# Designs tried in a protein design run: designed miniproteins, single chains. Part 46

Each design is a single chain, and the fold is of that chain. pLDDT is the mean over its residues in the fold that is shown.

## One batch from the design tools (miniprotein)

Design m1668
Fold by ESMFold2-Fast:
Structure m1668 (fold): chain A 68 residues (1-68)
Amino acid sequence: GIAETLEKIKAELSKDPRFTATLEGDDTLIITSSGSVEYLIGLALRLIGDYPELEVTVEGNTITVSKK
């Protein structure tokens, strides 16, 4: 389910200190970057490619991942 997918994304991102991933409720993952906007854009594009069932949005220095 979506909660399991978001937990997997969060666990993988925890290995990279440039990103902080936080679960908001049961269906949304919020990702912030300590680096440049280019790092966020690159990550967002990878998430869109790897998880086409998820909605990935970028606003400022934050990526929001949720169910479509």
Scores: mean pLDDT 80

Design m1670
Fold by ESMFold2-Fast:
Structure m1670 (fold): chain A 74 residues (1-74)
Amino acid sequence: MSLEERLERLLFRAVELLRRNADNPELVARAQEVLTLVDEAYRLHQQGTPEARAEAERLLREAERQLEALEAEM
């Protein structure tokens, strides 16, 4: 799976979690943190430098970890 495909899947999962838990401000805030990481990773990926790609991959892994923790709490 490409970095772009992983970013798209994370975005979809985070948005779905926000949509389903809109009445829970704690979960909304934590899901928004994941979305912020995904957005930053996407911006870095678009820069196209090796350094930016490495940082995008790091942020993507952190976003995946945080989202998995959120889903485990549900």
Scores: mean pLDDT 82

Design m1672
Fold by ESMFold2-Fast:
Structure m1672 (fold): chain A 83 residues (1-83)
Amino acid sequence: AASQEQVARAVGLALRAIGLVLDAERARTAEEAEAILREAEELIEELRRMREEYPELEELLERALRLAEEAKRLARRKLEELA
């Protein structure tokens, strides 16, 4: 079973995913959009790894992963518009 520390980490990653969606919507420069895109890609990798290691956290991590994928999509669109 995931420890309380791993549960706290998963919650933290989910909150970060929400923050990245909001940041992507508000990005005004290509540099900001590129930074958010990189952070979203790193977060997606971390979330996928945790989901495989802690199946009991799957529901939370799947929702966080969908948000991180949305942040990536928004940041990519923003980068194309601003570049």
Scores: mean pLDDT 86

Design m1673
Fold by ESMFold2-Fast:
Structure m1673 (fold): chain A 62 residues (1-62)
Amino acid sequence: MEKLEKAKEELKKAEEAFRQGDLETATEHIKKASELLEPLEGPEAEELKKRLEKLANELARA
């Protein structure tokens, strides 16, 4: 599914930005990944949603 792959790419970019301390860029990519994942269902989408939630929680505490 095209949207699933794009969401995974956005999530990876968010993770990299967070690792580099770029919280603003990380937040933008989290938002994009969230929007792409919202209408998606299934095991892969749910796994990415959990990963996104974990990253968003870490960023909120940073």
Scores: mean pLDDT 81

Design m1674
Fold by ESMFold2-Fast:
Structure m1674 (fold): chain A 80 residues (1-80)
Amino acid sequence: MEEVRKLAEKARDLALKGGSIEEVAKVTQELIKKSNTPAARKLATEIARAASDREAGKKVDPEELQKKVDEYIAEIEKEM
């Protein structure tokens, strides 16, 4: 679980800080490989959407994204 949390945190930070969509996708693919759960795939989709919204000039709420990360990490822990 610690590696999964670190990967989710890294992907979140990249999505918010200005990492490329490709870089975010790379980290979220590693997250899915480590957990391989439906919750991990949903989390990857939410983080990728945040990165895409930022690239499009849309406002991304860091608190809202953090809540989703925390919720999906809790679900991944239950599925593993």
Scores: mean pLDDT 80

Design m1675
Fold by ESMFold2-Fast:
Structure m1675 (fold): chain A 60 residues (1-60)
Amino acid sequence: EKEKLLEEFRKKMGKMLKEGVPLEEIAKLVIEMRKKLGDFEEVASERAKKELKEEEAAKK
């Protein structure tokens, strides 16, 4: 679900950039995307951090 949401926002931003939409409009979209992704990112970040720490410990 997070990937789908991210993909949609990315596509929208790409289109707006290509069409030369003002940066202010794009900034609004980015803020909204970050707000929505915030929850997903937090959960994913926590998990990724734990996995990374485990790998680093094993590497040593």
Scores: mean pLDDT 68

Design m1676
Fold by ESMFold2-Fast:
Structure m1676 (fold): chain A 55 residues (1-55)
Amino acid sequence: SAMAERERQIALMREQIDTLAAQGDLAGLLSALREAEKMGDEELVALAREKIAQL
């Protein structure tokens, strides 16, 4: 189902954002922010922005 596939993609992106933040990878976080914006997921965009601000 499309919704289950989107949920899985969002979960994977959340994990990737957390990993990049733990590594202090600003370039990776900026790339993840752009992908979140393409997906149109406001919560994922907010998470990426928050992690960037915490670096």
Scores: mean pLDDT 83

Design m1677
Fold by ESMFold2-Fast:
Structure m1677 (fold): chain A 56 residues (1-56)
Amino acid sequence: MAEELEELAYEISKYNPFISRELYVLIQGIKQGRLSEEEAQEILERAKKILEKLKK
């Protein structure tokens, strides 16, 4: 989960560093156990959609 989200954040940073920075804050929350599995999954799906829109 966190590793996949880190890869997405890195790719997004090539298009929008502000969105990428927000994702890194959320990744830290996941790693520290402050976010639930459901919240982490929603963040991952949202990040995938953001990247797809930025690429196309």
Scores: mean pLDDT 80

Design m1678
Fold by ESMFold2-Fast:
Structure m1678 (fold): chain A 90 residues (1-90)
Amino acid sequence: MEEIKKQVEEGIKQARELLERGEYEFAVDGLEGILKMDPDNAEAHLLLGEAYLKLGQYEKAVEYFRKALDIDPSNERARKLLEEAEKKLA
């Protein structure tokens, strides 16, 4: 429980660093691993959406931003990024 939380926190930090470096596919792989440990992690869903948005996979980005909002409906960043991804599909 405490150990899992620590691993999730460290994994999210690593995924953010990968996103900052433009290593989007590695960020996806890491975040998918986080979601196997903590499937209801809103932050991991948000970051997966951001990675897919950067990869130009807009349909997947929309899917993950919606999942983030299902978990945390008050997440303003997820809502704004969802709107951005949906505009790319229009």
Scores: mean pLDDT 86

Design m1679
Fold by ESMFold2-Fast:
Structure m1679 (fold): chain A 95 residues (1-95)
Amino acid sequence: MTPEEKELLYIAAELTGTTVVIVTTKKNIEKMSKEELEEELKLLEELLERVKEIIERAKELAEKGVEEAEGLAKQAEELEKELEELIAELKEKIA
């Protein structure tokens, strides 16, 4: 496994984990207490920062000719948008 292949594997795993968190939060948001919503908000804000870092790393790999990284960058950008929307929903429910 090349260093680039290892980096792609780690990026893919992180994006998969982020997707699971988003889907699980969306399913449970209506059942969550204010305290649970506040803790989830902190987790989602941390994940948003990690996803932003992943976008930059994936774009850098794509620029170096790793074609698979272009798809991961697009996936990460979609997850960034979903996280920003979900964070806004949680903030409204907490208010």
Scores: mean pLDDT 86

Design m1680
Fold by ESMFold2-Fast:
Structure m1680 (fold): chain A 97 residues (1-97)
Amino acid sequence: SSEVEKLLKEAEELIREAERLLEKGDFDGALRLLEKALDLAEKAAKLGADKEKVEKVLKRIIELGLKILSKTEDKELILRAIGLLLRAIGLQLDLDL
């Protein structure tokens, strides 16, 4: 429980920083932080985190990933954003619906 809460809190902090970097046009930095946040969300889910809390984090990752995808013409960043979105959607589908 305590470890799960720490992982989700760290993911939320990374998401907030990713949003700040995105607003500054640092799409590479934002993607790096969102990828780390997703890794933490995956670990939290594996440890039995509350589904609604994981879904909230995934929703924010997807939202910011889509925003990056809409704002960049860089092929490498586009592919990374697509990869992030596919991973996040895959985790959402793995959660009990």
Scores: mean pLDDT 89

Design m1681
Fold by ESMFold2-Fast:
Structure m1681 (fold): chain A 71 residues (1-71)
Amino acid sequence: MKEEIEKEIEELEKRLEELAKEIKELEEKLKEATENNDEKKKKEILKKMMELGVEEVELAVRITVLKKELK
């Protein structure tokens, strides 16, 4: 059981890295949209960033709970 939890934590941490990368790409696009004064694109990017941010928080909470079970 402990080994299974450790593996799940590793998989969740890898997914957090993927989400962090996607968020960075969206931050770059948001910067471009801001420089171009493209309000429609800026709103679209912000909505997607919020969705990914919620998923990131959910994954971080799950990792914290699993790490607590290991201790």
Scores: mean pLDDT 82

Design m1682
Fold by ESMFold2-Fast:
Structure m1682 (fold): chain A 90 residues (1-90)
Amino acid sequence: MATEEDIRNVLLEMGVSEPLAEAIARDTMNGTSSKPSRETVLLAAEEAARLAKERGLSEEEMLERALAAAESMGNHDRSIAEEAVRKVLK
């Protein structure tokens, strides 16, 4: 089982910022599933997109961050990242 620190370290290695990596790792470990399910990946991608929006980043940058979060969870489907960005933007 991956620990919160393991998930955080993977995100940091991918160039994700420390606060974002911590938020995603926490969400993954304490979310709806203890495993990286589609729902957990979506929540992690949504958190990444939300944090990017709060920093004043563009929609394209939000998508890139959401994609990085999803990929760190073993999900390579762009559709999850796009859904997360759409949900954050409403």
Scores: mean pLDDT 71

Design m1683
Fold by ESMFold2-Fast:
Structure m1683 (fold): chain A 70 residues (1-70)
Amino acid sequence: SAEEEAKKLLELAEVLEKLGEVLLKKGKELLKNAKTREELLEGIGLVLDGIGLLELARLLKKKAEKLLEA
């Protein structure tokens, strides 16, 4: 059903949002404390991954909302 599919999307969105928040926080801390080029690049990667996961979670929540309205 649309409700069951929406619930699965919301559960996936929650997992991705939590992971995205963790990666974004770690990336920002690494960038703040970076002493090497390698640490700077890793921090950038974590920030980009975190932002991407948070945006994906937002899109999945929007899709779930639309399924519940149909």
Scores: mean pLDDT 90

Design m1684
Fold by ESMFold2-Fast:
Structure m1684 (fold): chain A 73 residues (1-73)
Amino acid sequence: SKAEELLKKAKELEEKAKEEIKRLGDEMATLNTDDSKSPEVAELGRRASELYRKAKEEVERLRREAEKLRKEE
């Protein structure tokens, strides 16, 4: 059903976002190890946070639409 496809897409988006956020976190950890608290570290952290927020919002939207479709069925 369309609801199940939306839930699968939400799960895939969540996993892909988690992997991208982990990559950004690894880059931040590398910069922090060099004790270079440059604006670049703050920028990477902001990008990771924004990516997480956008992914969370999209996942929640897909889950809400899936729930509406399931309730309407």
Scores: mean pLDDT 76

Design m1685
Fold by ESMFold2-Fast:
Formats: C-alpha cells, structure tokens, sequence
Structure m1685 (fold): chain A 66 residues (1-66)
C-alpha cells in the first residue's frame, strides 16, 4: 500500500530526528493529494495537539495496525 509506505517513511524520519508537527502536516497534505481526506484530517488534528516525537511515532504505528 502507498499509504503504508508513507507512514513507515514518516516513522523512520521521526526516529532520525524530524520535527513531529512539521512532518505530520507535510504527510497530511500528501495524503490529501492522494485522496485520503479522512486520514489527512486525523493527522492535521493530531499535529494541532503538538505531539512529541515519541507520541507521533506511536500514533503512526497504530495507524499501520488499522
């Protein structure tokens, strides 16, 4: 799945020190462009809570289980 690849790449970027809020917003925009509007909205709402890197990694890992 393209979505699964994007989520795994985002997790790897976070593990390498990427800013969680910026990364989640970029990921949401890219997912919205691919037509995944509901998932993009969930990511934007989560980014607005200003999560830590660890919280962002956990959130994205949970999405991979869905």
Amino acid sequence: SEVEKMLRSAIEALEKGADPVLLLRILARELEELGHHELAQRLREFADTKPSREEAIEFLRELLEE
Scores: mean pLDDT 88

Design m1686
Fold by ESMFold2-Fast:
Structure m1686 (fold): chain A 56 residues (1-56)
Amino acid sequence: MEKIAKIAAETYEEMVRAKLLKQGLSEDQAEKIAKEEGEKILNQILNGKTVDVPSV
Protein backbone atom coordinates (compact mmCIF):
# COMPACT_ATOMS: atom_id res chain seq x y z
CA MET A 1 0.00 0.00 0.00
CA GLU A 2 2.66 2.56 0.96
CA LYS A 3 4.67 2.05 -2.26
CA ILE A 4 1.50 2.22 -4.36
CA ALA A 5 0.44 5.41 -2.54
CA LYS A 6 3.79 7.05 -3.30
CA ILE A 7 3.66 6.05 -6.98
CA ALA A 8 0.06 7.31 -7.27
CA ALA A 9 0.98 10.64 -5.68
CA GLU A 10 4.05 11.07 -7.89
CA THR A 11 2.06 10.19 -11.03
CA TYR A 12 -0.68 12.64 -10.08
CA GLU A 13 1.94 15.32 -9.34
CA GLU A 14 3.49 14.94 -12.80
CA MET A 15 0.06 14.98 -14.49
CA VAL A 16 -0.88 18.20 -12.69
CA ARG A 17 2.48 19.79 -13.50
CA ALA A 18 2.16 18.97 -17.22
CA LYS A 19 -1.42 20.26 -17.30
CA LEU A 20 -0.47 23.55 -15.61
CA LEU A 21 2.45 24.05 -18.00
CA LYS A 22 0.05 23.66 -20.94
CA GLN A 23 -2.24 26.24 -19.32
CA GLY A 24 0.61 28.77 -19.35
CA LEU A 25 2.03 28.64 -15.83
CA SER A 26 5.78 28.88 -15.35
CA GLU A 27 7.70 25.66 -14.72
CA ASP A 28 8.52 26.69 -11.13
CA GLN A 29 4.89 27.58 -10.31
CA ALA A 30 3.55 24.42 -11.95
CA GLU A 31 6.03 22.25 -10.03
CA LYS A 32 5.17 23.89 -6.68
CA ILE A 33 1.43 23.47 -7.17
CA ALA A 34 1.84 19.90 -8.46
CA LYS A 35 3.95 18.93 -5.44
CA GLU A 36 1.38 20.38 -3.04
CA GLU A 37 -1.44 18.48 -4.77
CA GLY A 38 0.64 15.29 -4.81
CA GLU A 39 1.34 15.61 -1.08
CA LYS A 40 -2.38 16.04 -0.41
CA ILE A 41 -3.14 12.84 -2.32
CA LEU A 42 -0.35 10.94 -0.56
CA ASN A 43 -1.55 12.14 2.85
CA GLN A 44 -5.16 11.14 2.07
CA ILE A 45 -4.12 7.63 0.97
CA LEU A 46 -1.88 7.10 4.01
CA ASN A 47 -4.67 8.29 6.35
CA GLY A 48 -7.20 5.96 4.70
CA LYS A 49 -9.27 8.81 3.25
CA THR A 50 -11.16 8.67 -0.03
CA VAL A 51 -8.95 9.94 -2.84
CA ASP A 52 -10.46 12.09 -5.59
CA VAL A 53 -8.19 11.78 -8.63
CA PRO A 54 -8.88 13.61 -11.95
CA SER A 55 -9.65 11.46 -14.98
CA VAL A 56 -6.74 13.04 -16.88
Scores: mean pLDDT 73

Design m1687
Fold by ESMFold2-Fast:
Structure m1687 (fold): chain A 87 residues (1-87)
Amino acid sequence: KAKSYYEQGLEIAQKLDDKEGQVYSLLGLGDVEKNLGNLEEADSYYQQALEIANNSDLSEKLKNKILSKMVDVGVEALKEAVNKVTA
């Protein structure tokens, strides 16, 4: 269960105040939801990760990774919209 793994990782990172671990766990949860087609939930997890990264002054490289994942979700949402019109 990928989702259960990342949920446990997030809980542990929160208890340890590991901001970087919290971000990676949220990115994993977003990736799981994206793979399930839950694009709105995936975007929500990526937004939470970006907020922690900004508030904790985490690396620009990590922030760019989060932004890239948010763009990927936007592209998948556009593909889904096109498929609904052309199906």
Scores: mean pLDDT 80

Design m1688
Fold by ESMFold2-Fast:
Structure m1688 (fold): chain A 78 residues (1-78)
Amino acid sequence: MEEAREYLNRAYEALEAGKLEEAKEYLVKAAELLGLDTEPARNAKTREELLRVLMELSVEFVKEAVERTVAKRLEKKA
């Protein structure tokens, strides 16, 4: 989970630097760690497409983190 976030951060830095190949590789690794489809990252060819993939993976990461936190809180509150 934290490792996936690190790859998402590195992908963003690579995109800002114009390193599209590195950004794509980091996004594929982040998707694999999150158990998500890697095809959007592999098929992305432009900076805009890679940014869209980064945003989608970031939303899924936040959603999973929130769900885990809520589940633990509900178990403890019983």
Scores: mean pLDDT 76

Design m1689
Fold by ESMFold2-Fast:
Parts: sequence; structure tokens; C-alpha cells
Structure m1689 (fold): chain A 109 residues (1-109)
Amino acid sequence: EKRKKAIEYLREAVRAAGQAARLMEQDGSTKAAELFRKAAFYLGEAIDAVSNGDYEKAIEYLKKAIEYLQGAIEAARKEMTDPELREGAIAALQKAIEYVKKAIELVKE
């Protein structure tokens, strides 16, 4: 159950991050999209690690995902020119970070 709940949170993080990517693509932000791709890679690796019960490795991948999601927020603040798309992308990236943190808490204990 703990493993299933962590995977559910990570799937919600992927969904939120995917929404942010769509908004960044609509605005034409290239650096934010690149940082998002790196975050998405580490989120995928973390989901696989959690599925295999490799919680130490999952936590390391999730920490990397948070770093890249935070970088994507900074890039979005700098590059995105449409205020509504920028605010939406940042909110979605922040939601993704919240779900990643919830997953870390579940697998850390």
C-alpha cells in the first residue's frame, strides 16, 4: 500500500509537470522545457525504483527531479512572456514538487 501510494503521488507529479510542459511549449520557452525533460527523466527513474522497492535510489532520483523542477520554475520566470501561461506553468511545477515531496516522505519512513 505504501508503495502504491508513493507511485500514485509520483503519477500526479508527472501529470502536473506535463501540464506545465504544455504551457511552456505554447509560450515557446526552450530552457524551461529542457529542464522539465530532465525532471521527467528522473521522475520516471524514481517510479521504477519505487516499483522495485529500491527506496534509497528512488529518494536520490526524486531529489534530482526537485532540483530540475525548481530550475524549470526559474527558467519559466525568466523566459515565458505570456503572464497567464507563465503563472499556470509555475503553479503546475510547484504542484509537481509538492507531490514529489509527499512521495519522499512515504518512502523515507
Scores: mean pLDDT 85

Design m1690
Fold by ESMFold2-Fast:
Structure m1690 (fold): chain A 69 residues (1-69)
Amino acid sequence: AEKLYQAFQTNIDEMERTAGKIDRKEVVETMAKTIKQGLKHRLEEGRMSEAEFEEKKKQVEAAKEKLLA
């Protein structure tokens, strides 16, 4: 769970260091949306179970909420 949060934080820190000021909320929401779309695609292809999809989706949402708090 925390590993996904740390990955998001690292990417945001890198973007801020490279580009300066960013809209954190927009960046985090876009990253979460992109990851969820990838997870849904893998589920639809039968490359992951429904249970694995729900678990990973919860991890993405938890990381998003924590980064926006």
Scores: mean pLDDT 75

Design m1692
Fold by ESMFold2-Fast:
Structure m1692 (fold): chain A 77 residues (1-77)
Amino acid sequence: SEAEEKRAAGLAAEKAGDLETAARHYREAGDLYEKQGNLAEAAYQYFVAGMLYAELGDLESAREQFEKAVALNEKLK
């Protein structure tokens, strides 16, 4: 699926040291998994994107991703 392709692209970018590209791909994967109703995978992708944005010093993007992950995790319990 497109979500799996974005997740794989994120992992490839992360392994290459391109954390900006990795964060963007994981965020996009999260959005696509959420549209598919795969909330657990979406929450995880948002969490990983948030961690990478935080490493990059982009605290606003990190906060947005963590808030999305928390909101979805609350729906799962």
Scores: mean pLDDT 89

Design m1693
Fold by ESMFold2-Fast:
Parts: structure tokens; C-alpha cells; sequence
Structure m1693 (fold): chain A 73 residues (1-73)
């Protein structure tokens, strides 16, 4: 339990950092965090969801960068 909670805290901090780096609105950033907190999921499921959110944010950042480069040709 304690180890999962610590892992979740670390993942939430990383989500916040990535969202901030991407320039996501405070409301959108809060929604990403509160959706994970507001779902009736176990700590294990919340950790898995947080990891998928991080992967999605990293993927989105890469795709947006490539899209912008293509559009500026």
C-alpha cells in the first residue's frame, strides 16, 4: 500500500511536470490529475492509469512537434 502510494505520488508529479512543459492550461492540467483521483480505481489501477497518461503526454508532445515541422515546410 505505502509503496504504491509513493509510486502514484511520483507519477502524479511527473504528469504535472509534463503538462506544465507542454503549456497545458491549469484547468486542463487539473482535469488530468483529478480524473485519476476521481475514478473508483484501486491504487494499482491508479498507478497504471497514471503511467498511461504519462505515455500519452510524451507521445502527444512528439507528434505535435513533428506535425509543426511538416506544416512549416
Amino acid sequence: SAELQKKLDELQAKIKELAKKMGIDQAADARLLTNAADQPYSLEQQVAIAQKIIEGLETHGRLEEERRRAAEL
Scores: mean pLDDT 65

Design m1694
Fold by ESMFold2-Fast:
Structure m1694 (fold): chain A 74 residues (1-74)
Amino acid sequence: MTREELLELIKRLLAGDTSVDPELAETAEELGLSDEEILELAREAAEELGNQEALEQIEKVEELLKLRKEKGLE
């Protein structure tokens, strides 16, 4: 399974297909993706779907992860 296949699973989940949730989790683990990389894919999927609510939530989580990472490098 590839990054593109994971993006398609995220797009389906955001469109209301919750049946892909377990497959999404397994695929992310198999690819060894970090939380940041998964959030980047979720943002791309939300942008393609035009889901503004999901985009706002994803951006907030991305910003919090970035701030925590920057604080750890003092």
Scores: mean pLDDT 72

Design m1695
Fold by ESMFold2-Fast:
Structure m1695 (fold): chain A 95 residues (1-95)
Amino acid sequence: MIEEKADELFEKAKKGDQEAIVELHRLANLVADSGNYELAAKIYERLAKVAEELKDYYTASLAYQNLADVYRKLGNEEKAESYRKKAEEYRKQFE
């Protein structure tokens, strides 16, 4: 299952595995492209939290930007705006 694959990748990502982080981003994009915005949001939310814990501000910014896009597709403008602001805050930390 996609969720089981994500869980395995998150175990590696939490330890700083950059390949797992890239694979999670690709997986979330693929899930979103298939129209499963709810599952894509869950993967991006978990990825953003892992990136925050690792102080990987680039990945955190990217994950929050994608969350904003996904929540716009879901019609949740409030969450989309909140995540867009978080993405901008983290972008300032790596630039």
Scores: mean pLDDT 85

Design m1696
Fold by ESMFold2-Fast:
Structure m1696 (fold): chain A 60 residues (1-60)
Amino acid sequence: EKEANIEAGEELKEKAKEAAEKGDKKKALNLAIAAALHYVAAGDAEKAKEVLKETTEAIE
């Protein structure tokens, strides 16, 4: 389960980056939040904080 949550988080993180590059700020943020929730479920609060910070910086 932990590895599955990390894998899902990584996939959503990649989608968030793609949405940010296309200028879809709302989609990028929603995908980053979903990735962060998966990282929290895996017990990795640091990765959750990182994806939110990186996505927020990328969309502005």
Scores: mean pLDDT 82

Design m1697
Fold by ESMFold2-Fast:
Structure m1697 (fold): chain A 58 residues (1-58)
Amino acid sequence: SLEEMKKKAKEAIKEALKQGKTEEEAIRVASEVLKEEFGLSPTMAKFVAIEALNELKK
C-alpha cells in the first residue's frame, strides 16, 4: 500500500539523516529502498520519498 511505502521511506530517511546525510542524499537512499522493496519506478520512488520527507518536516 502507499502507506506502507511511505512508512518504509520515512524509516530510510530518518536513518540517512541520523548518519549525517543531506536531505537530497536521504531522498536518494529512500528511493533506492522503495525500488528494491516495492519495485517502484525511479520517478515514482522519488515522488514517494519526497512526500515522506515533507511529512517528517511537519
Scores: mean pLDDT 84

Design m1698
Fold by ESMFold2-Fast:
Structure m1698 (fold): chain A 97 residues (1-97)
Amino acid sequence: MTEEEILREYYNFAFEIQFAAIAKGKPDLALQATNLLSELMRAVFNKEPQEKIDEIKAKLVEVLKKVFSPEEVEKYTKRLDEIVEKAKAYVEKKEKE
């Protein structure tokens, strides 16, 4: 797993969320979601405490619930979890070297 692969998944996810929220007429919430996603990724890469990571993730999910249907929120939350776990695995592997 490479840094490029993780960043590609992150950018694709951020783009999809932003585009979908803007299409629903909610650009302010799109910006909030992408900013929280960026903050979450930074917290993971900086090895912030799990409590802080969980707090940022919870705030992001709350913003998603204001924009998207329950089915879309579940889809995005699953993808978010996958990206976060890949980022954590990358950071742990890099520290081991």
Scores: mean pLDDT 80

Design m1699
Fold by ESMFold2-Fast:
Structure m1699 (fold): chain A 88 residues (1-88)
Amino acid sequence: SDNHTRFRDTMVDSMNRFMSTVDRYSGDDRRHRVVSMGSGVRNYGDNVGDSDTGHTSRTMMDHVRSTHLSPTDSRSVVNRLMDMVNSM
């Protein structure tokens, strides 16, 4: 039970970090950057979770990619994911 609460808090924190990252990227013109090759939805997820939570990064990337949302629209996906985490 204590581990469950800790895990949920960690997931919520990771989601908040992801949303902050998406906000930064939504303002950028990625058309001029070579890192935009394969970037977009997948790249935003990778950047958030690569060092801290590889599993969370992968899950976010798959979820956001499957919806094919723009970075600005990713907030709706993050809100749904946070709702799911809170239900855990």
Scores: mean pLDDT 48

Design m1700
Fold by ESMFold2-Fast:
Structure m1700 (fold): chain A 73 residues (1-73)
Amino acid sequence: SLPWEEELKKVRELIEQGKYDEAKKLLDSILDSVPRSAYEEVRELVQKIAEKTGDTSLLKKLDEIREKDAALP
């Protein structure tokens, strides 16, 4: 598996365990490595963390990454 796939699996496990702060930290560390095809899956995880913690910083970061990808030639 690709490194981001294994880390994303760990993020899901942390969320299932109620460890939202750890899940946020791990997801933030891989956010720039995630391919465009996985953005919807990542968006769902980021949204769930934001819902449980009130922290929307990862949502903003993901939107910035999407904007950068859209601006590529």
Scores: mean pLDDT 78

Design m1701
Fold by ESMFold2-Fast:
Structure m1701 (fold): chain A 65 residues (1-65)
Amino acid sequence: MISLEIADLLVELLQKHPEARELIEKAVKALQNGDYETAKKILKELKKKYPEAKELIDKILKLIE
């Protein structure tokens, strides 16, 4: 299970960047499955495609470990 803090940040990311929904949902699925390496890869891809979301994504990446 993902932590409440990570869940809140993912909800905020989705609300501010609905265009990124498919990648956000893919990252959520990886996190729920405990696949942190896949989740990190997807989050880095999100940051590359949506640089405006960098601060939120970096906060999530910091919490994954």
Scores: mean pLDDT 81

Design m1702
Fold by ESMFold2-Fast:
Structure m1702 (fold): chain A 68 residues (1-68)
Amino acid sequence: SRAERLRAELVRLATLATLARIEGKEEEYEKYAKEAEKLGRELAKLAGDDAARDAVFKGIRLGEELAA
């Protein structure tokens, strides 16, 4: 589904952001982090329900924390 593709892309971007940070590439880190933020907002809108939206955001943040 569209939501599954967006979640997979967010995990990918979080991983790329973490790698860029480890390598000291601050500009690349910021680019990936901002892209992940945009996708997170799109996922929240796609959920269309407050509880589902909160669950989606929690999953995204957990992915970012695990990658960080």
Scores: mean pLDDT 70

Design m1703
Fold by ESMFold2-Fast:
Structure m1703 (fold): chain A 111 residues (1-111)
Amino acid sequence: DKKKKLEEAKKYLEEAKKYLEKVKKETDPKKAIEYAEKALEAAEKALEIAKENPENKELAEIALEAARIALEAAKIALKKTTTREEILRAIGLVLRAIGLEFEARLLLEKL
């Protein structure tokens, strides 16, 4: 079980990295926001695994890295926005990613 959870968390980290690279290359603001949202979803799943296994430092470290990647993706997507609706959506993703980073940091501080 421990090995399988670690592999699953690493899979979500790689998904977050994949979507960050898509955000960097995307010129359409709406698609960039969609890719940033996918990076955030992957980071949320990595954090869920870490929260279910709070004694596992490696899972908490993976969740923190995934959250930081999702935050970077959201910030890059925000820079590409041109309309008020797009800006508000991207700000929402930035705030959610900050929340994930904070939760992952709390897990690490308790270890």
Scores: mean pLDDT 90

Design m1704
Fold by ESMFold2-Fast:
Structure m1704 (fold): chain A 56 residues (1-56)
Amino acid sequence: MSDKEIGLATGLYEFRPDLREKYGFTDEQLKEAHKEFLSNEPTEEQMVVYMGILTS
């Protein structure tokens, strides 16, 4: 399931690069948020929600 989470995060970034500009998400912002999620022991649901926001 680790591959699923990595694939989810990476897959959305690759499939939705236009969202970075459309919603104003930069690679730095995504990296910063991802770092906070990892350091705070994010659950699978939190990771899904985070990626869901990027696609909204």
Scores: mean pLDDT 53

